# Ledger of designs, part 3: designed miniproteins, single chains

Each design is a single chain, and the fold is of that chain. pLDDT is the mean over its residues in the fold that is shown.

## One batch from the design tools (miniprotein)

Design m75
Fold by ESMFold2-Fast:
Structure m75 (fold): chain A 70 residues (1-70)
Amino acid sequence: MVKEMVEQALAALEAMHPGEDAEKIKRFRELLERIDAGADPETVLDELLKVFGITRAQVEGGRAAARALG
């Protein structure tokens, strides 16, 4: 699920780089709010990946890191 993927990425960033990427963290929260507001989750995910230069593999790595650190 795209929303869960964004949530995992946000959790991973907060856990690994607390305070270092405050603007990116804020952007992730905005994307979650847009998904909740009815924005197309695939478009939001594509925009997220493009803006942060993140690959699908990096998101999966972030999920693993968040699971280990949460």
Scores: mean pLDDT 67

Design m76
Fold by ESMFold2-Fast:
Structure m76 (fold): chain A 69 residues (1-69)
Amino acid sequence: MEELVKKAREVLERAREAIAAGDFPAFVQLMEELRKIIDEIAKVDPETAERLRKEYDRLVQEAAEALNA
């Protein structure tokens, strides 16, 4: 459980770096990986999964804003 949360946090940080670098192919792959990790966490700890989904949604909005800037 703790290892999945740690992995999710690492993927979130890499996704932010991908947005900053303009590497959208890497961003898409990282977000798909994050989604799978969140789904696994949701089976054991839905509350933590919900918090991570909010961070996921915020990153998607940040990427959309970067593309439309």
Scores: mean pLDDT 82

Design m77
Fold by ESMFold2-Fast:
Structure m77 (fold): chain A 70 residues (1-70)
Amino acid sequence: SELEKELARKKILLNMYQIAIDTLEFLLERSPSLSPEEKARLQAEIDHLRSYMKNLEEEIKKLEDEIKKK
């Protein structure tokens, strides 16, 4: 069904966002050459991606609930 395909695509996207966050967190921890301003920029990007992930997790939950109600 289209809902099942959308759920699968959103789960893949969620995993991709997690990889992006992990990569940025690794750069923050392992890059001693980063200025405070560069660290703040990377942290803001991580925070933004975490917000997208949280929204996506809520969308996944709604889709799972919708599929169960059919």
Scores: mean pLDDT 84

Design m78
Fold by ESMFold2-Fast:
Structure m78 (fold): chain A 60 residues (1-60)
Amino acid sequence: SSEVEELKKMLERAEKGLEEAEKLLEENKDGDPEVLETLREAIERGRRAIELLREKIEEA
């Protein structure tokens, strides 16, 4: 269905975003602590979003 296709596209974007955020965190580990904290929080939210998207795709 079109709904499952949209969820899969969202998952792909979320996974790529997570990879980019993890790379930014690694490249900037010696940077501003507030920026690093924000990146870590974004990574955690991204992981939760990916988990939920996977569950929704499996249920569909």
Scores: mean pLDDT 83

Design m79
Fold by ESMFold2-Fast:
Structure m79 (fold): chain A 60 residues (1-60)
Amino acid sequence: MSVAELLGKLLDPDKKVREKAAEELYKIDPSAAKVALRALSESKDPEIAEFAKELLKKME
């Protein structure tokens, strides 16, 4: 699975799909995962922003 495909799945309406995508992305490219989650933490969608902030705490 490509990094671009995993980045797309981080925006999936299913929270479990987003969690799996973040885990896989972190295994393949932890730098890309952190950058993507930081961008999502600034999202105007509070559900996506909160999701990204919680995952960043686990990855730090």
Scores: mean pLDDT 78

Design m80
Fold by ESMFold2-Fast:
Structure m80 (fold): chain A 88 residues (1-88)
Amino acid sequence: SEVLARLEEMLRELEEIKKELEELLRKKPTKEDILRAIGLTLRVIGIEIDLDLLLEQNPDLSPEAARLAEEVRRLAEEALRLGREFLK
């Protein structure tokens, strides 16, 4: 399914972003690290916009696609929480 493939791509990208944000938070961040974290946070927002558009274009999701979409939202929310730590 094209929808499933796109959701899996979003999930994979969010996992990579989350891992990088966690690594950046484990050290004392440089200015360059903070800018990188901001860029990653903006990319998460872009993924959430892409998800909303995908869901609008595909209102009749399979149960599997609906489950993946929920996972994408949860992971995006977690990644945004991590990104917000750099804005304090």
Scores: mean pLDDT 87

Design m81
Fold by ESMFold2-Fast:
Structure m81 (fold): chain A 61 residues (1-61)
Amino acid sequence: SSMLERARAQADALVEMMKRDNASDREAELFLAGFAAEASRHLSPADVAAIVAEARARLAA
C-alpha cells in the first residue's frame, strides 16, 4: 500500500481505539497531533490535514 493508504489505516485504527477507550477531547487532540507529526514526515500538509479532519469528524459522530 502507498504511504497515504497506510496513514489512513493508522488514523482509522486510532479513531477506533479512542472510541473503544472513551478518550477525552484532550487525549484525542494529543493522539491526532502525534499522528499528524509522524505523517508529516512522509505526506503533504494537505493530505495530513484531510486525514486529521476526517478522523475528527468520525470521533464527533
Scores: mean pLDDT 86

Design m82
Fold by ESMFold2-Fast:
Structure m82 (fold): chain A 67 residues (1-67)
Amino acid sequence: MPLSPAQQRAVEAAIELIEEEGYAGVSTRAIAERLGVSPSTLKRRTGMSRREIIGLAAEELARRRLA
């Protein structure tokens, strides 16, 4: 299933955080802050957990490095 625009923005924000600070810097709060929204707004608009966003970001990074 294709990601919604809100889901894609959350995944890209997580990728940027992983590149800057590693996985330890990736929290729901940090993702929401980078997008300029509250953590509850992020959850409501994406419907994804922090783990789901990080998993998608990690897969995208691996694909970019190995492709």
Scores: mean pLDDT 79

Design m83
Fold by ESMFold2-Fast:
Structure m83 (fold): chain A 60 residues (1-60)
Amino acid sequence: SIEEYIEKIKNGSVEEREKLADELLAKAQSETDVEKRIEYGALATLAYAQIYLDKLEEKR
């Protein structure tokens, strides 16, 4: 579910988040249903945004 993906993105390990981001992007690219494509794309974007924020915190 969407809620499970959000939970993993926010509370998972860095490695799990990177894997999940790549998987969600791949799902978005292969999905034929427009609504599901948007959902996977949004979740992938959220995952990449969280990775970016984590990297910013490591530099400070």
Scores: mean pLDDT 80

Design m84
Fold by ESMFold2-Fast:
Structure m84 (fold): chain A 60 residues (1-60)
Amino acid sequence: STQERLELFGATLRSMRDSRGLSQRELAERAGVSQATISRIEKGERLPTEEEARAILAAL
């Protein structure tokens, strides 16, 4: 389901960020997105856009 996909993606992003020792602010700064964007994605409130996803993954 869409909700399960949101939760899985958010949990995966949080795990990857934590393994790199990055705060939400630091990941957001590296990716060129807002801290609120990282927070919403990690909470499973939304998926990133394709552009945001590429930037976030490149920052990890």
Scores: mean pLDDT 86

Design m85
Fold by ESMFold2-Fast:
Structure m85 (fold): chain A 79 residues (1-79)
Amino acid sequence: MSWEEELKKGEEYLKKGKEAFAKKDYEKAIDYYLLALAYYQQALILSKEDPEKVKRIEENIKEAEANLREALAKQAAAA
């Protein structure tokens, strides 16, 4: 699998996470954000020789981590 395929899968799961979050399904949003991060980490491993690719993937990781933190906070508040 290419780094681009892993990055694209991560972006697809990040989008699904955002959609679940908008529906207030925080548990599902958390699951999708964790999947996005797993794909982004794989993309990072496949691209670590290229600084520009690494920077792009790191930006996606930061966004997914921020969204994950918010979803976790919402889930805790809903409990």
Scores: mean pLDDT 84

Design m86
Fold by ESMFold2-Fast:
Structure m86 (fold): chain A 55 residues (1-55)
Amino acid sequence: SSTDRLLERLIEEVRYALEKGDLEAVEKLVQFAEDNLSPEQVARFRERVEELKRE
């Protein structure tokens, strides 16, 4: 679905932003996800972002 494609694209952008230490970009991507994805997709997005942030 279009929302699944958007979710995967946002996750890849978060991954690259985290690799560069660009926390402002990560915050903007989270906000974009909240504005454009369903609550269920946002929950999955947040979970995957937390996984990417774990040391």
Scores: mean pLDDT 83

Design m87
Fold by ESMFold2-Fast:
Structure m87 (fold): chain A 65 residues (1-65)
Amino acid sequence: SREEKVKEITELLKKEVPELSEEEARAIAERLLSKEVDLDEALERLKYIYGLSDEVLEEIRKLVE
């Protein structure tokens, strides 16, 4: 379900970026799943802002797609 995907992405983001609040991580997850933004551009921003590894970004991509 969408809510399960939101929860999984939120948990991944909090694990990799401990400084993110749950509310911030959930907002990012919701935005990625809404498909209102270009997924590649959104993932690129996460990489540059939070330093997420390509491995983690690929996990997020699989959950969104």
Scores: mean pLDDT 82

Design m88
Fold by ESMFold2-Fast:
Structure m88 (fold): chain A 79 residues (1-79)
Amino acid sequence: SMEEERERLRRGYRAMLERIVETSKIDPEKIIEALKKNAEYFEKRGHKELAEVNRAMIEAVENGDIDAAADRITEIHLK
């Protein structure tokens, strides 16, 4: 079902973001700059959804709200 697919995606993105946020604690500024470059690269080339995914990752690194970021990326994926 669509509900099972959404939950599966959400869990996957949560796990990915947990790793990114934990790893970013070593050098958060470096990770944020890399994600910003990725977002700008995708935006410049018309890949708006991929740019938004990178912006959601930045928010997770900056504020630690993994759940909100996972939900946002899941909704982008399902567009």
Scores: mean pLDDT 88

Design m89
Fold by ESMFold2-Fast:
Structure m89 (fold): chain A 69 residues (1-69)
Amino acid sequence: SKEEAIRLLETAIAALEAGNVAAARKGLQDALKLVEDDPEVRELLEKALATEDVAEMIRLLREALKKLK
């Protein structure tokens, strides 16, 4: 659901801020399955998975949350 995707992305941002990139990437993969029908959000999550820059990952996830809310 959309609400579950929001929860997963908020948890992923918290994981990134705590330095747990692996947990954040797992959450992003799970969130991608829930947003298949939202191409703008999917593109942001795919870009976040493709980057190694934690600050850029957080920025992209915050943009995805803005589009979901």
Scores: mean pLDDT 84

Design m90
Fold by ESMFold2-Fast:
Structure m90 (fold): chain A 84 residues (1-84)
Amino acid sequence: SAAEFLREQLERLRADLAGVEAQLRAKASPAQYAEVRPGLDALRARIDEALANPPKTLEEAEELLRELTAEAVALGRRVAPLLT
Protein backbone atom coordinates (compact mmCIF):
# COMPACT_ATOMS: atom_id res chain seq x y z
CA SER A 1 0.00 0.00 0.00
CA ALA A 2 0.99 3.66 -0.34
CA ALA A 3 1.02 4.01 3.45
CA GLU A 4 3.33 0.98 3.84
CA PHE A 5 5.65 2.35 1.12
CA LEU A 6 5.79 5.78 2.81
CA ARG A 7 6.50 4.21 6.24
CA GLU A 8 9.27 2.03 4.75
CA GLN A 9 10.91 5.06 3.06
CA LEU A 10 10.68 7.17 6.24
CA GLU A 11 12.16 4.35 8.38
CA ARG A 12 15.05 4.02 5.88
CA LEU A 13 15.67 7.80 5.99
CA ARG A 14 15.66 7.66 9.81
CA ALA A 15 18.15 4.76 9.79
CA ASP A 16 20.40 6.56 7.27
CA LEU A 17 20.29 9.71 9.43
CA ALA A 18 21.31 7.70 12.54
CA GLY A 19 24.25 6.25 10.56
CA VAL A 20 25.36 9.74 9.51
CA GLU A 21 25.18 10.91 13.15
CA ALA A 22 27.35 7.95 14.24
CA GLN A 23 29.95 8.76 11.54
CA LEU A 24 29.99 12.46 12.53
CA ARG A 25 30.59 11.55 16.18
CA ALA A 26 33.51 9.32 15.10
CA LYS A 27 35.12 11.54 12.42
CA ALA A 28 34.08 15.19 12.88
CA SER A 29 35.36 17.63 15.49
CA PRO A 30 32.90 18.71 18.23
CA ALA A 31 32.67 22.15 16.56
CA GLN A 32 31.90 20.65 13.11
CA TYR A 33 29.24 18.34 14.60
CA ALA A 34 27.66 21.28 16.49
CA GLU A 35 27.25 23.18 13.18
CA VAL A 36 25.23 20.37 11.50
CA ARG A 37 23.42 18.96 14.58
CA PRO A 38 20.44 21.40 14.37
CA GLY A 39 19.77 20.31 10.77
CA LEU A 40 20.05 16.61 11.73
CA ASP A 41 17.71 17.10 14.73
CA ALA A 42 15.18 19.06 12.64
CA LEU A 43 15.11 16.42 9.87
CA ARG A 44 14.74 13.59 12.43
CA ALA A 45 11.86 15.47 14.13
CA ARG A 46 10.07 15.86 10.76
CA ILE A 47 10.52 12.15 9.95
CA ASP A 48 9.24 11.14 13.42
CA GLU A 49 6.20 13.45 13.03
CA ALA A 50 5.44 11.99 9.57
CA LEU A 51 5.63 8.44 11.01
CA ALA A 52 3.32 9.43 13.92
CA ASN A 53 0.85 11.42 11.76
CA PRO A 54 1.20 10.15 8.17
CA PRO A 55 -0.45 12.00 5.24
CA LYS A 56 -3.88 10.61 4.31
CA THR A 57 -3.53 11.00 0.52
CA LEU A 58 -0.98 9.60 -1.96
CA GLU A 59 -0.37 13.14 -3.33
CA GLU A 60 0.47 14.49 0.15
CA ALA A 61 2.71 11.46 0.84
CA GLU A 62 4.63 11.97 -2.44
CA GLU A 63 5.09 15.69 -1.72
CA LEU A 64 6.29 14.96 1.85
CA LEU A 65 8.80 12.36 0.58
CA ARG A 66 10.04 14.82 -2.07
CA GLU A 67 10.53 17.55 0.58
CA LEU A 68 12.25 15.25 3.11
CA THR A 69 14.50 13.73 0.41
CA ALA A 70 15.53 17.22 -0.80
CA GLU A 71 16.30 18.25 2.82
CA ALA A 72 18.32 15.04 3.35
CA VAL A 73 20.31 15.68 0.13
CA ALA A 74 21.04 19.30 1.16
CA LEU A 75 22.15 18.15 4.63
CA GLY A 76 24.27 15.38 3.04
CA ARG A 77 26.14 17.97 0.95
CA ARG A 78 26.97 19.93 4.14
CA VAL A 79 28.02 16.76 6.01
CA ALA A 80 30.09 15.02 3.28
CA PRO A 81 33.21 17.29 3.67
CA LEU A 82 33.24 16.55 7.44
CA LEU A 83 33.53 12.79 6.78
CA THR A 84 36.54 12.94 4.43
Scores: mean pLDDT 85

Design m91
Fold by ESMFold2-Fast:
Structure m91 (fold): chain A 75 residues (1-75)
Amino acid sequence: EEKKKKEAEEYTKKGQEYFNEGLLLEQQGKIEEAIKKLEESIKYYEKALELDPNNKEAEVGLKTSKELLEELKKK
């Protein structure tokens, strides 16, 4: 139980790191690279929620990453 919450926190942090990398790449106009970073961000947030479904940070991060990914795919 405690181990799963700690692992979820670690995955949430990794998701946030990849999301921030994706934002930086988008600002540079590197859309394909930004998409790859957002896909990694989504994977980590989904893994965090598998381990701790009540992790609000991972839930918000997943939603935001998916919204940005869909917008970038339209370009």
Scores: mean pLDDT 86

Design m92
Fold by ESMFold2-Fast:
Structure m92 (fold): chain A 86 residues (1-86)
Amino acid sequence: SIENAIKAVEMAKKAAKEGDIETALESLEAAIISADTAKGETGKTELIDKAIAALEEAKKALKEGDLEKALESAEKALEYLKEAKK
């Protein structure tokens, strides 16, 4: 669901800020899976696709040690998910 994806992104942002990169990556992966599943729940598939792309960028940034870019990408994904829920 979109709600589960939003929750997973919020958990990922918190974990990343606390330096728990493993939990942050797991939460981003959960967010991607939840967002992909949510495509069947809404006609706003373009917003979900943009959210997934932003979550993939956040994962890449975390793996590269770029916390600033990871948090920025995660926030962008959160905005797309919240818009898709409206």
Scores: mean pLDDT 83

Design m93
Fold by ESMFold2-Fast:
Structure m93 (fold): chain A 60 residues (1-60)
Amino acid sequence: SLKEKLREIAKSLGLTDEEADFVADMALRYGAERGLSEEEIFELTKKLAEAVLNARKLRQ
């Protein structure tokens, strides 16, 4: 499913299972609301994952 592909992308970038599920769900919901294509949703997922990783660095 699309959600599983988004989770896989997020996890490949270093997110935990919980973070990946959150990011995938958020990207799908916002993507549907904005009428984004699957490719745009993939890019949004990557950007959200990067934001999570950056937030993690700020907590060091």
Scores: mean pLDDT 82

Design m94
Fold by ESMFold2-Fast:
Structure m94 (fold): chain A 55 residues (1-55)
Amino acid sequence: MEEIKELTKKTEEYNRLYSDKLAQGDTEGAKSYLDKAVEYARKNLELNKELLEKE
């Protein structure tokens, strides 16, 4: 359960970093953070699905 919270927090952090870099015109840096955000979001979704299927 703490794992989901951690992954959500990391996803939000990288999304924020993505937005900040994009606003600075650093599209390459922005893409790097977006890739990280997508990775954590995907892992969070998979873990959430497993927990929901246990109902």
Scores: mean pLDDT 78

Design m95
Fold by ESMFold2-Fast:
Structure m95 (fold): chain A 94 residues (1-94)
Amino acid sequence: NLEKGLEAYKAGNYDEAIKYFQKAIEEAPPGSLERARALVNLADAYMKKGKFEEAVKYAEQALDELSKLPDSFEVGALAVHAAVLLVTSRKELA
């Protein structure tokens, strides 16, 4: 479902991407890297839709969950992406 969400996102089908990313979050193990990745992608898709309140919500959740994972390059990269989404979405709400 994460892969299907990414394909929908790449095609500009952000509503379809959101549905697949939500399903990916539901199916991912709690506290997993897969779940954190799906949360970052969900926040990104909401930002692309101009749904900045939802983008902030899921970016903050992604950062919280990523902070509890062991340090790795992928965790760091996802945290940077989530932080950029958070800052950008908050700027749109100000």
Scores: mean pLDDT 86

Design m96
Fold by ESMFold2-Fast:
Structure m96 (fold): chain A 73 residues (1-73)
Amino acid sequence: MTLEEVERALEELRSRVEELMEKYGISREQAEVVVYTAEALIKIGAEFDAELEGKELKIEEKDGKVTLSLEEK
């Protein structure tokens, strides 16, 4: 990962945080938790999906809890 790639990623994350704050009226800390958690789950999902061909990582919210599941494509 280059410095320019990191800067772009940080700017995208910052934009998403600001959008969530303005759109939903949540605090910066809450928006950051949502954005960073989603990014972390995507990275984990991409890694597992690459290793487990034919399976898809599904992320679902149930009663305020995040559930992860693996499904056949």
Scores: mean pLDDT 62

Design m97
Fold by ESMFold2-Fast:
Structure m97 (fold): chain A 71 residues (1-71)
Amino acid sequence: GAELIVQGQQALDQGNYEEAAKLFQEAYELLRPVDPNGAATALRLLGQAYKKLGNDEKAEQLFKQADELWG
């Protein structure tokens, strides 16, 4: 989980937004059954990656899902 988040953040910093989205998606799927707070973090980062890709609707949806896991 944590390793994938680190790799995803590095991909974001390098401008590799599609790779970042894939890494954050994998992190979310691994964390979802065992760590809801970690899964929410992964969803927020996934939303940021989609925003960088120009998909604001998908980003908004992901941010709402992350809020539900934290709320």
Scores: mean pLDDT 83

Design m98
Fold by ESMFold2-Fast:
Structure m98 (fold): chain A 70 residues (1-70)
Amino acid sequence: SREEQAQLVLEAGKRFYEAGNYENAIKAYRGAIRLDPDNAEAYRLLSEAYRKQGKFDEAEKWEKKAEEIR
C-alpha cells in the first residue's frame, strides 16, 4: 500500500537524520508525505530536520501542518 511505502521511506529518512544528513532526511520525509499526506509523524520529523539546518521558518510551517492532522 502507499502507507507501507511511506513508512519505508520515513524509516530511510530517520536513518539519514541519525547520521546527521539532514538534507537527505528532508528529501525522504517529503517523499513520505507525498505517499501518505495524513501521517502527522512525517510532518513533525520534517520540521525537526529543518530546525537542525537552522531553517526555523520552514520548521514552524511543517510543525503547524503536523498539528492540523488528525
Scores: mean pLDDT 88

Design m99
Fold by ESMFold2-Fast:
Structure m99 (fold): chain A 60 residues (1-60)
Amino acid sequence: GLEIYKATKDVKTDHPEMLSFEKGDLLEVLKRYPDGNLLAKSLKTGKEGIVGGSLLEKIK
């Protein structure tokens, strides 16, 4: 099944590889990196990008 995480705080970035989101947004985890970063897709916007794993809480 899908791995769904919830954002624990707001993040705004203009970096093209990073994902911006708001607290409470739901993200699907697509890939895990060894450094603790994740490739995730926002279920709200459909955008994909890199996010710090410590910023997310797993809900599914």
Scores: mean pLDDT 82

Design m100
Fold by ESMFold2-Fast:
Structure m100 (fold): chain A 61 residues (1-61)
Amino acid sequence: MSDEEIQRIADEAGVSKEQAKKAYAVYQANRGASVEEIIDRIAEEAGVSKEQATKALLALV
């Protein structure tokens, strides 16, 4: 993913660029998991709310 795409995810989710990078890494590591599991993992590892994690995941797919 380009820096521009990471910035777009950050803007869409209302999170920092660094948090968006963590969300992307969690999504890549957990591609076979359920949507709920991916959202929970993004929220925990990126340090964002479940709502922000959901928006980040929607921007990633």
Scores: mean pLDDT 82

Design m101
Fold by ESMFold2-Fast:
Structure m101 (fold): chain A 62 residues (1-62)
Amino acid sequence: MAENFRKRIEELDAKVKRGEITPEEAGKEMYEIDRKLREARRKYSKNNDLEKFKAEMEKIYS
């Protein structure tokens, strides 16, 4: 989980350095990833669906 998050940050940083996106756009992308993770955690914590939560996290980071 942490390694996938780091790779996503590195990818966004590389895009900013290449001029493909702005730092503000990269920040919005990271905010949306965090928001989706919080939603998935809240959704699956009630049903104890750890396997579905892991699948959802992989989709968010991919």
Scores: mean pLDDT 73

Design m102
Fold by ESMFold2-Fast:
Structure m102 (fold): chain A 82 residues (1-82)
Amino acid sequence: LIAEGGKLVAEGKIEEAIELYKKALESEDPKVREAAAKALGSIGEKTGDESIIEVLEEALKKETDEEVKKAIEEAIKKIKEK
């Protein structure tokens, strides 16, 4: 999932990458959710797409893992600091 998302970004398929990372945020593996949050943060920083902030804020509301919460908060800040 994470590797496939990176490939989509490299190919310029940003919308498809965002959808893949949105699915990854719902993974049972906290490491996968953490990586997805960081990837969405990088995409949002480059594109300025505020809808990514909304996706990350929704993920943050339901997140229970402290490391993943921190990754989501970092990602949101990264997009907003543009």
Scores: mean pLDDT 79

Design m103
Fold by ESMFold2-Fast:
Structure m103 (fold): chain A 73 residues (1-73)
Amino acid sequence: SSAAEKEKLEKEIKELEKKIEEIEKEIKELEEKLKSAEGEEKKELEEKILELEIELGLLRIELGVLKTILSKL
């Protein structure tokens, strides 16, 4: 039972880590674009980066919770 729960959590953790890496990569690509952006484009890039940073923060909290649960199994 606990072994099956551990396998499920390990899979969920790996999927979440992959999603976090994809968002981190997207943020870096947008930050590079931001270096040469001006006016409305700059504002749109800043807003998109902020949205992704909020999502990233929430996913990192979820990852921390799942890793804590896994450590107790």
Scores: mean pLDDT 89

Design m104
Fold by ESMFold2-Fast:
Structure m104 (fold): chain A 67 residues (1-67)
Amino acid sequence: LEGGGKILPAGATVEEVRANLEKVAQKTLENARAAGYSDEELAALEGRLKSAIDTQIADVEAWEAAR
């Protein structure tokens, strides 16, 4: 995700990172719906956001393991 790296304050857990990414994704979907995106476009966007979140969480877990 663009602008990654400053998602949570110091001491944030992987669960908190995931929760915040999911909140951003839901807000993005709500904004897209309000902007007139179709159900098909929203489903595609949701899938992309879910994939991006899963990738970001895997990266965070790998970073924590290397720390």
Scores: mean pLDDT 74

Design m106
Fold by ESMFold2-Fast:
Structure m106 (fold): chain A 74 residues (1-74)
Amino acid sequence: SKLQQLQQQAVQLRQQAQQAIQQGDWLKAGQYLRELARVLREAADLVDDPQASEGFRAEADRLEEQARQYEQQA
């Protein structure tokens, strides 16, 4: 399903963001975190569980803020 594809994309983006952070590539880290946030917001719109949806949106908000901080350091 589309939701399963988005969840798989989220796993890959988390791994890519973590690698970029470990390498000190703040610009790339920010890019992956923003893309992860986008994927999570799309997943939030597709889930029927309000708790899961709210969780995805809250995490996306946190990731966008983290991305902003890394971009400022790049």
Scores: mean pLDDT 88

Design m107
Fold by ESMFold2-Fast:
Structure m107 (fold): chain A 61 residues (1-61)
Amino acid sequence: DPEIAAAQAEVRAARADYLKALDEFNATGTPEAKAKLDTSARNYLAAHQRLVALVEQKEAA
């Protein structure tokens, strides 16, 4: 399913951004790094929720 494949790619990209932001925050501890970590965590959660919704919709059909 191209839509599920695209959503999976978004989750992978968001996870990579989250891990990069986490590494930067652990290295620096700056407020800027903390803000980026928070934003990336929110994006990762949102991408995961979109994937779950698509999978549930497909399973219901």
Scores: mean pLDDT 84

Design m109
Fold by ESMFold2-Fast:
Parts: C-alpha cells; structure tokens; sequence
Structure m109 (fold): chain A 61 residues (1-61)
C-alpha cells in the first residue's frame, strides 16, 4: 500500500540518521522511529510492520 511505502521510507531515513549521524543503538533508533510514526498518525498495523522490518534489517530479530 502507499501508506506502508511512505511509512517505510520515512522510517529507514530516520533510523539511518539516528544510527549513523547521532550514534544511537539500533534498538534506541527503532524505539524513536516507532514513536514518530505513531505521532504522524500511521496505523498500528503499519507501525508494527515497519518496526519488525527494521528489527530484521538491523539484526535484532
């Protein structure tokens, strides 16, 4: 869906910035991304899908 693509693109860009530029751990970065997606009004199902994808990408699952 368009919503999932938008959420994923935002989440990947933010996670990369938090980890690479700001030195956060992947766990800390993903927690902040989850909060920011919820604040932006993305559905819980979309947020869960994005968070799980990022956890897999960064070796946390």
Amino acid sequence: SMELREAMAFAEALARKLIEDEGLSPEEAIALVEKKLKERGFSDEVVEAVVETLRLKYGLA
Scores: mean pLDDT 87

Design m110
Fold by ESMFold2-Fast:
Structure m110 (fold): chain A 75 residues (1-75)
Amino acid sequence: ARAEAEALARQGDAALAAGRHEEALALYLEALRLDPGNRLAIRGLGRLAALYLEQGRTEEAEALRALVAEALARS
């Protein structure tokens, strides 16, 4: 599970770098499903939330920040 979550989180980082934000989101969420405390996925979601905020996607950014906060509280 951890190794698979790490691989998914790294794929999410690659998707994020390529501008595939929806794909990055899905990969990070799947990584958290397999490993709820996965630090790479939590960090990636935080970066994605900041990017959404810069794009004016405030509601989506707030949802991701809430998800990150919950994941950190349960880690």
Scores: mean pLDDT 84

Design m111
Fold by ESMFold2-Fast:
Structure m111 (fold): chain A 86 residues (1-86)
Amino acid sequence: KIEEIEKKIKELEEEIKRKEKEIEELKKRIEELKEKLKTSTGQEALRIIGEILRLIGEILDLEKEIEEKKKEIEKLKKELEELKKK
């Protein structure tokens, strides 16, 4: 059981790392769009703003998933600590 919990924690930590990388890629995309927005006007500017808002939404969803996985890791670490005391 201890080895199974340790493996699950490692798998969740790797999933978090992948999602954090996705967030960094999305943040880079937002910065590129912000630069483009400086020289854009009218309908093009509105389209870029819409794309930025969509990407921000994706980041928020990924951050929520990371928070849920971090809470699961915390629960598993508490279970692991309890098992090691016996």
Scores: mean pLDDT 85

Design m112
Fold by ESMFold2-Fast:
Structure m112 (fold): chain A 58 residues (1-58)
Amino acid sequence: KLEEWLEKQLEEAKAAGAVDDEEVERLREELKQSLEELASLSSKSSTAYAQKIAELIA
């Protein structure tokens, strides 16, 4: 659900002309890497997981 929300924000920003296609693709790649790290953290500590989510949505 967090992934869907962030993707929606990127699509809306692109539609509004705030970012270009290259910037959207770069942000999607960064998002994918961050979500993979988040999934790894969720198996180790709920505190680390919550902190990483806060960083992603800040």
Scores: mean pLDDT 68

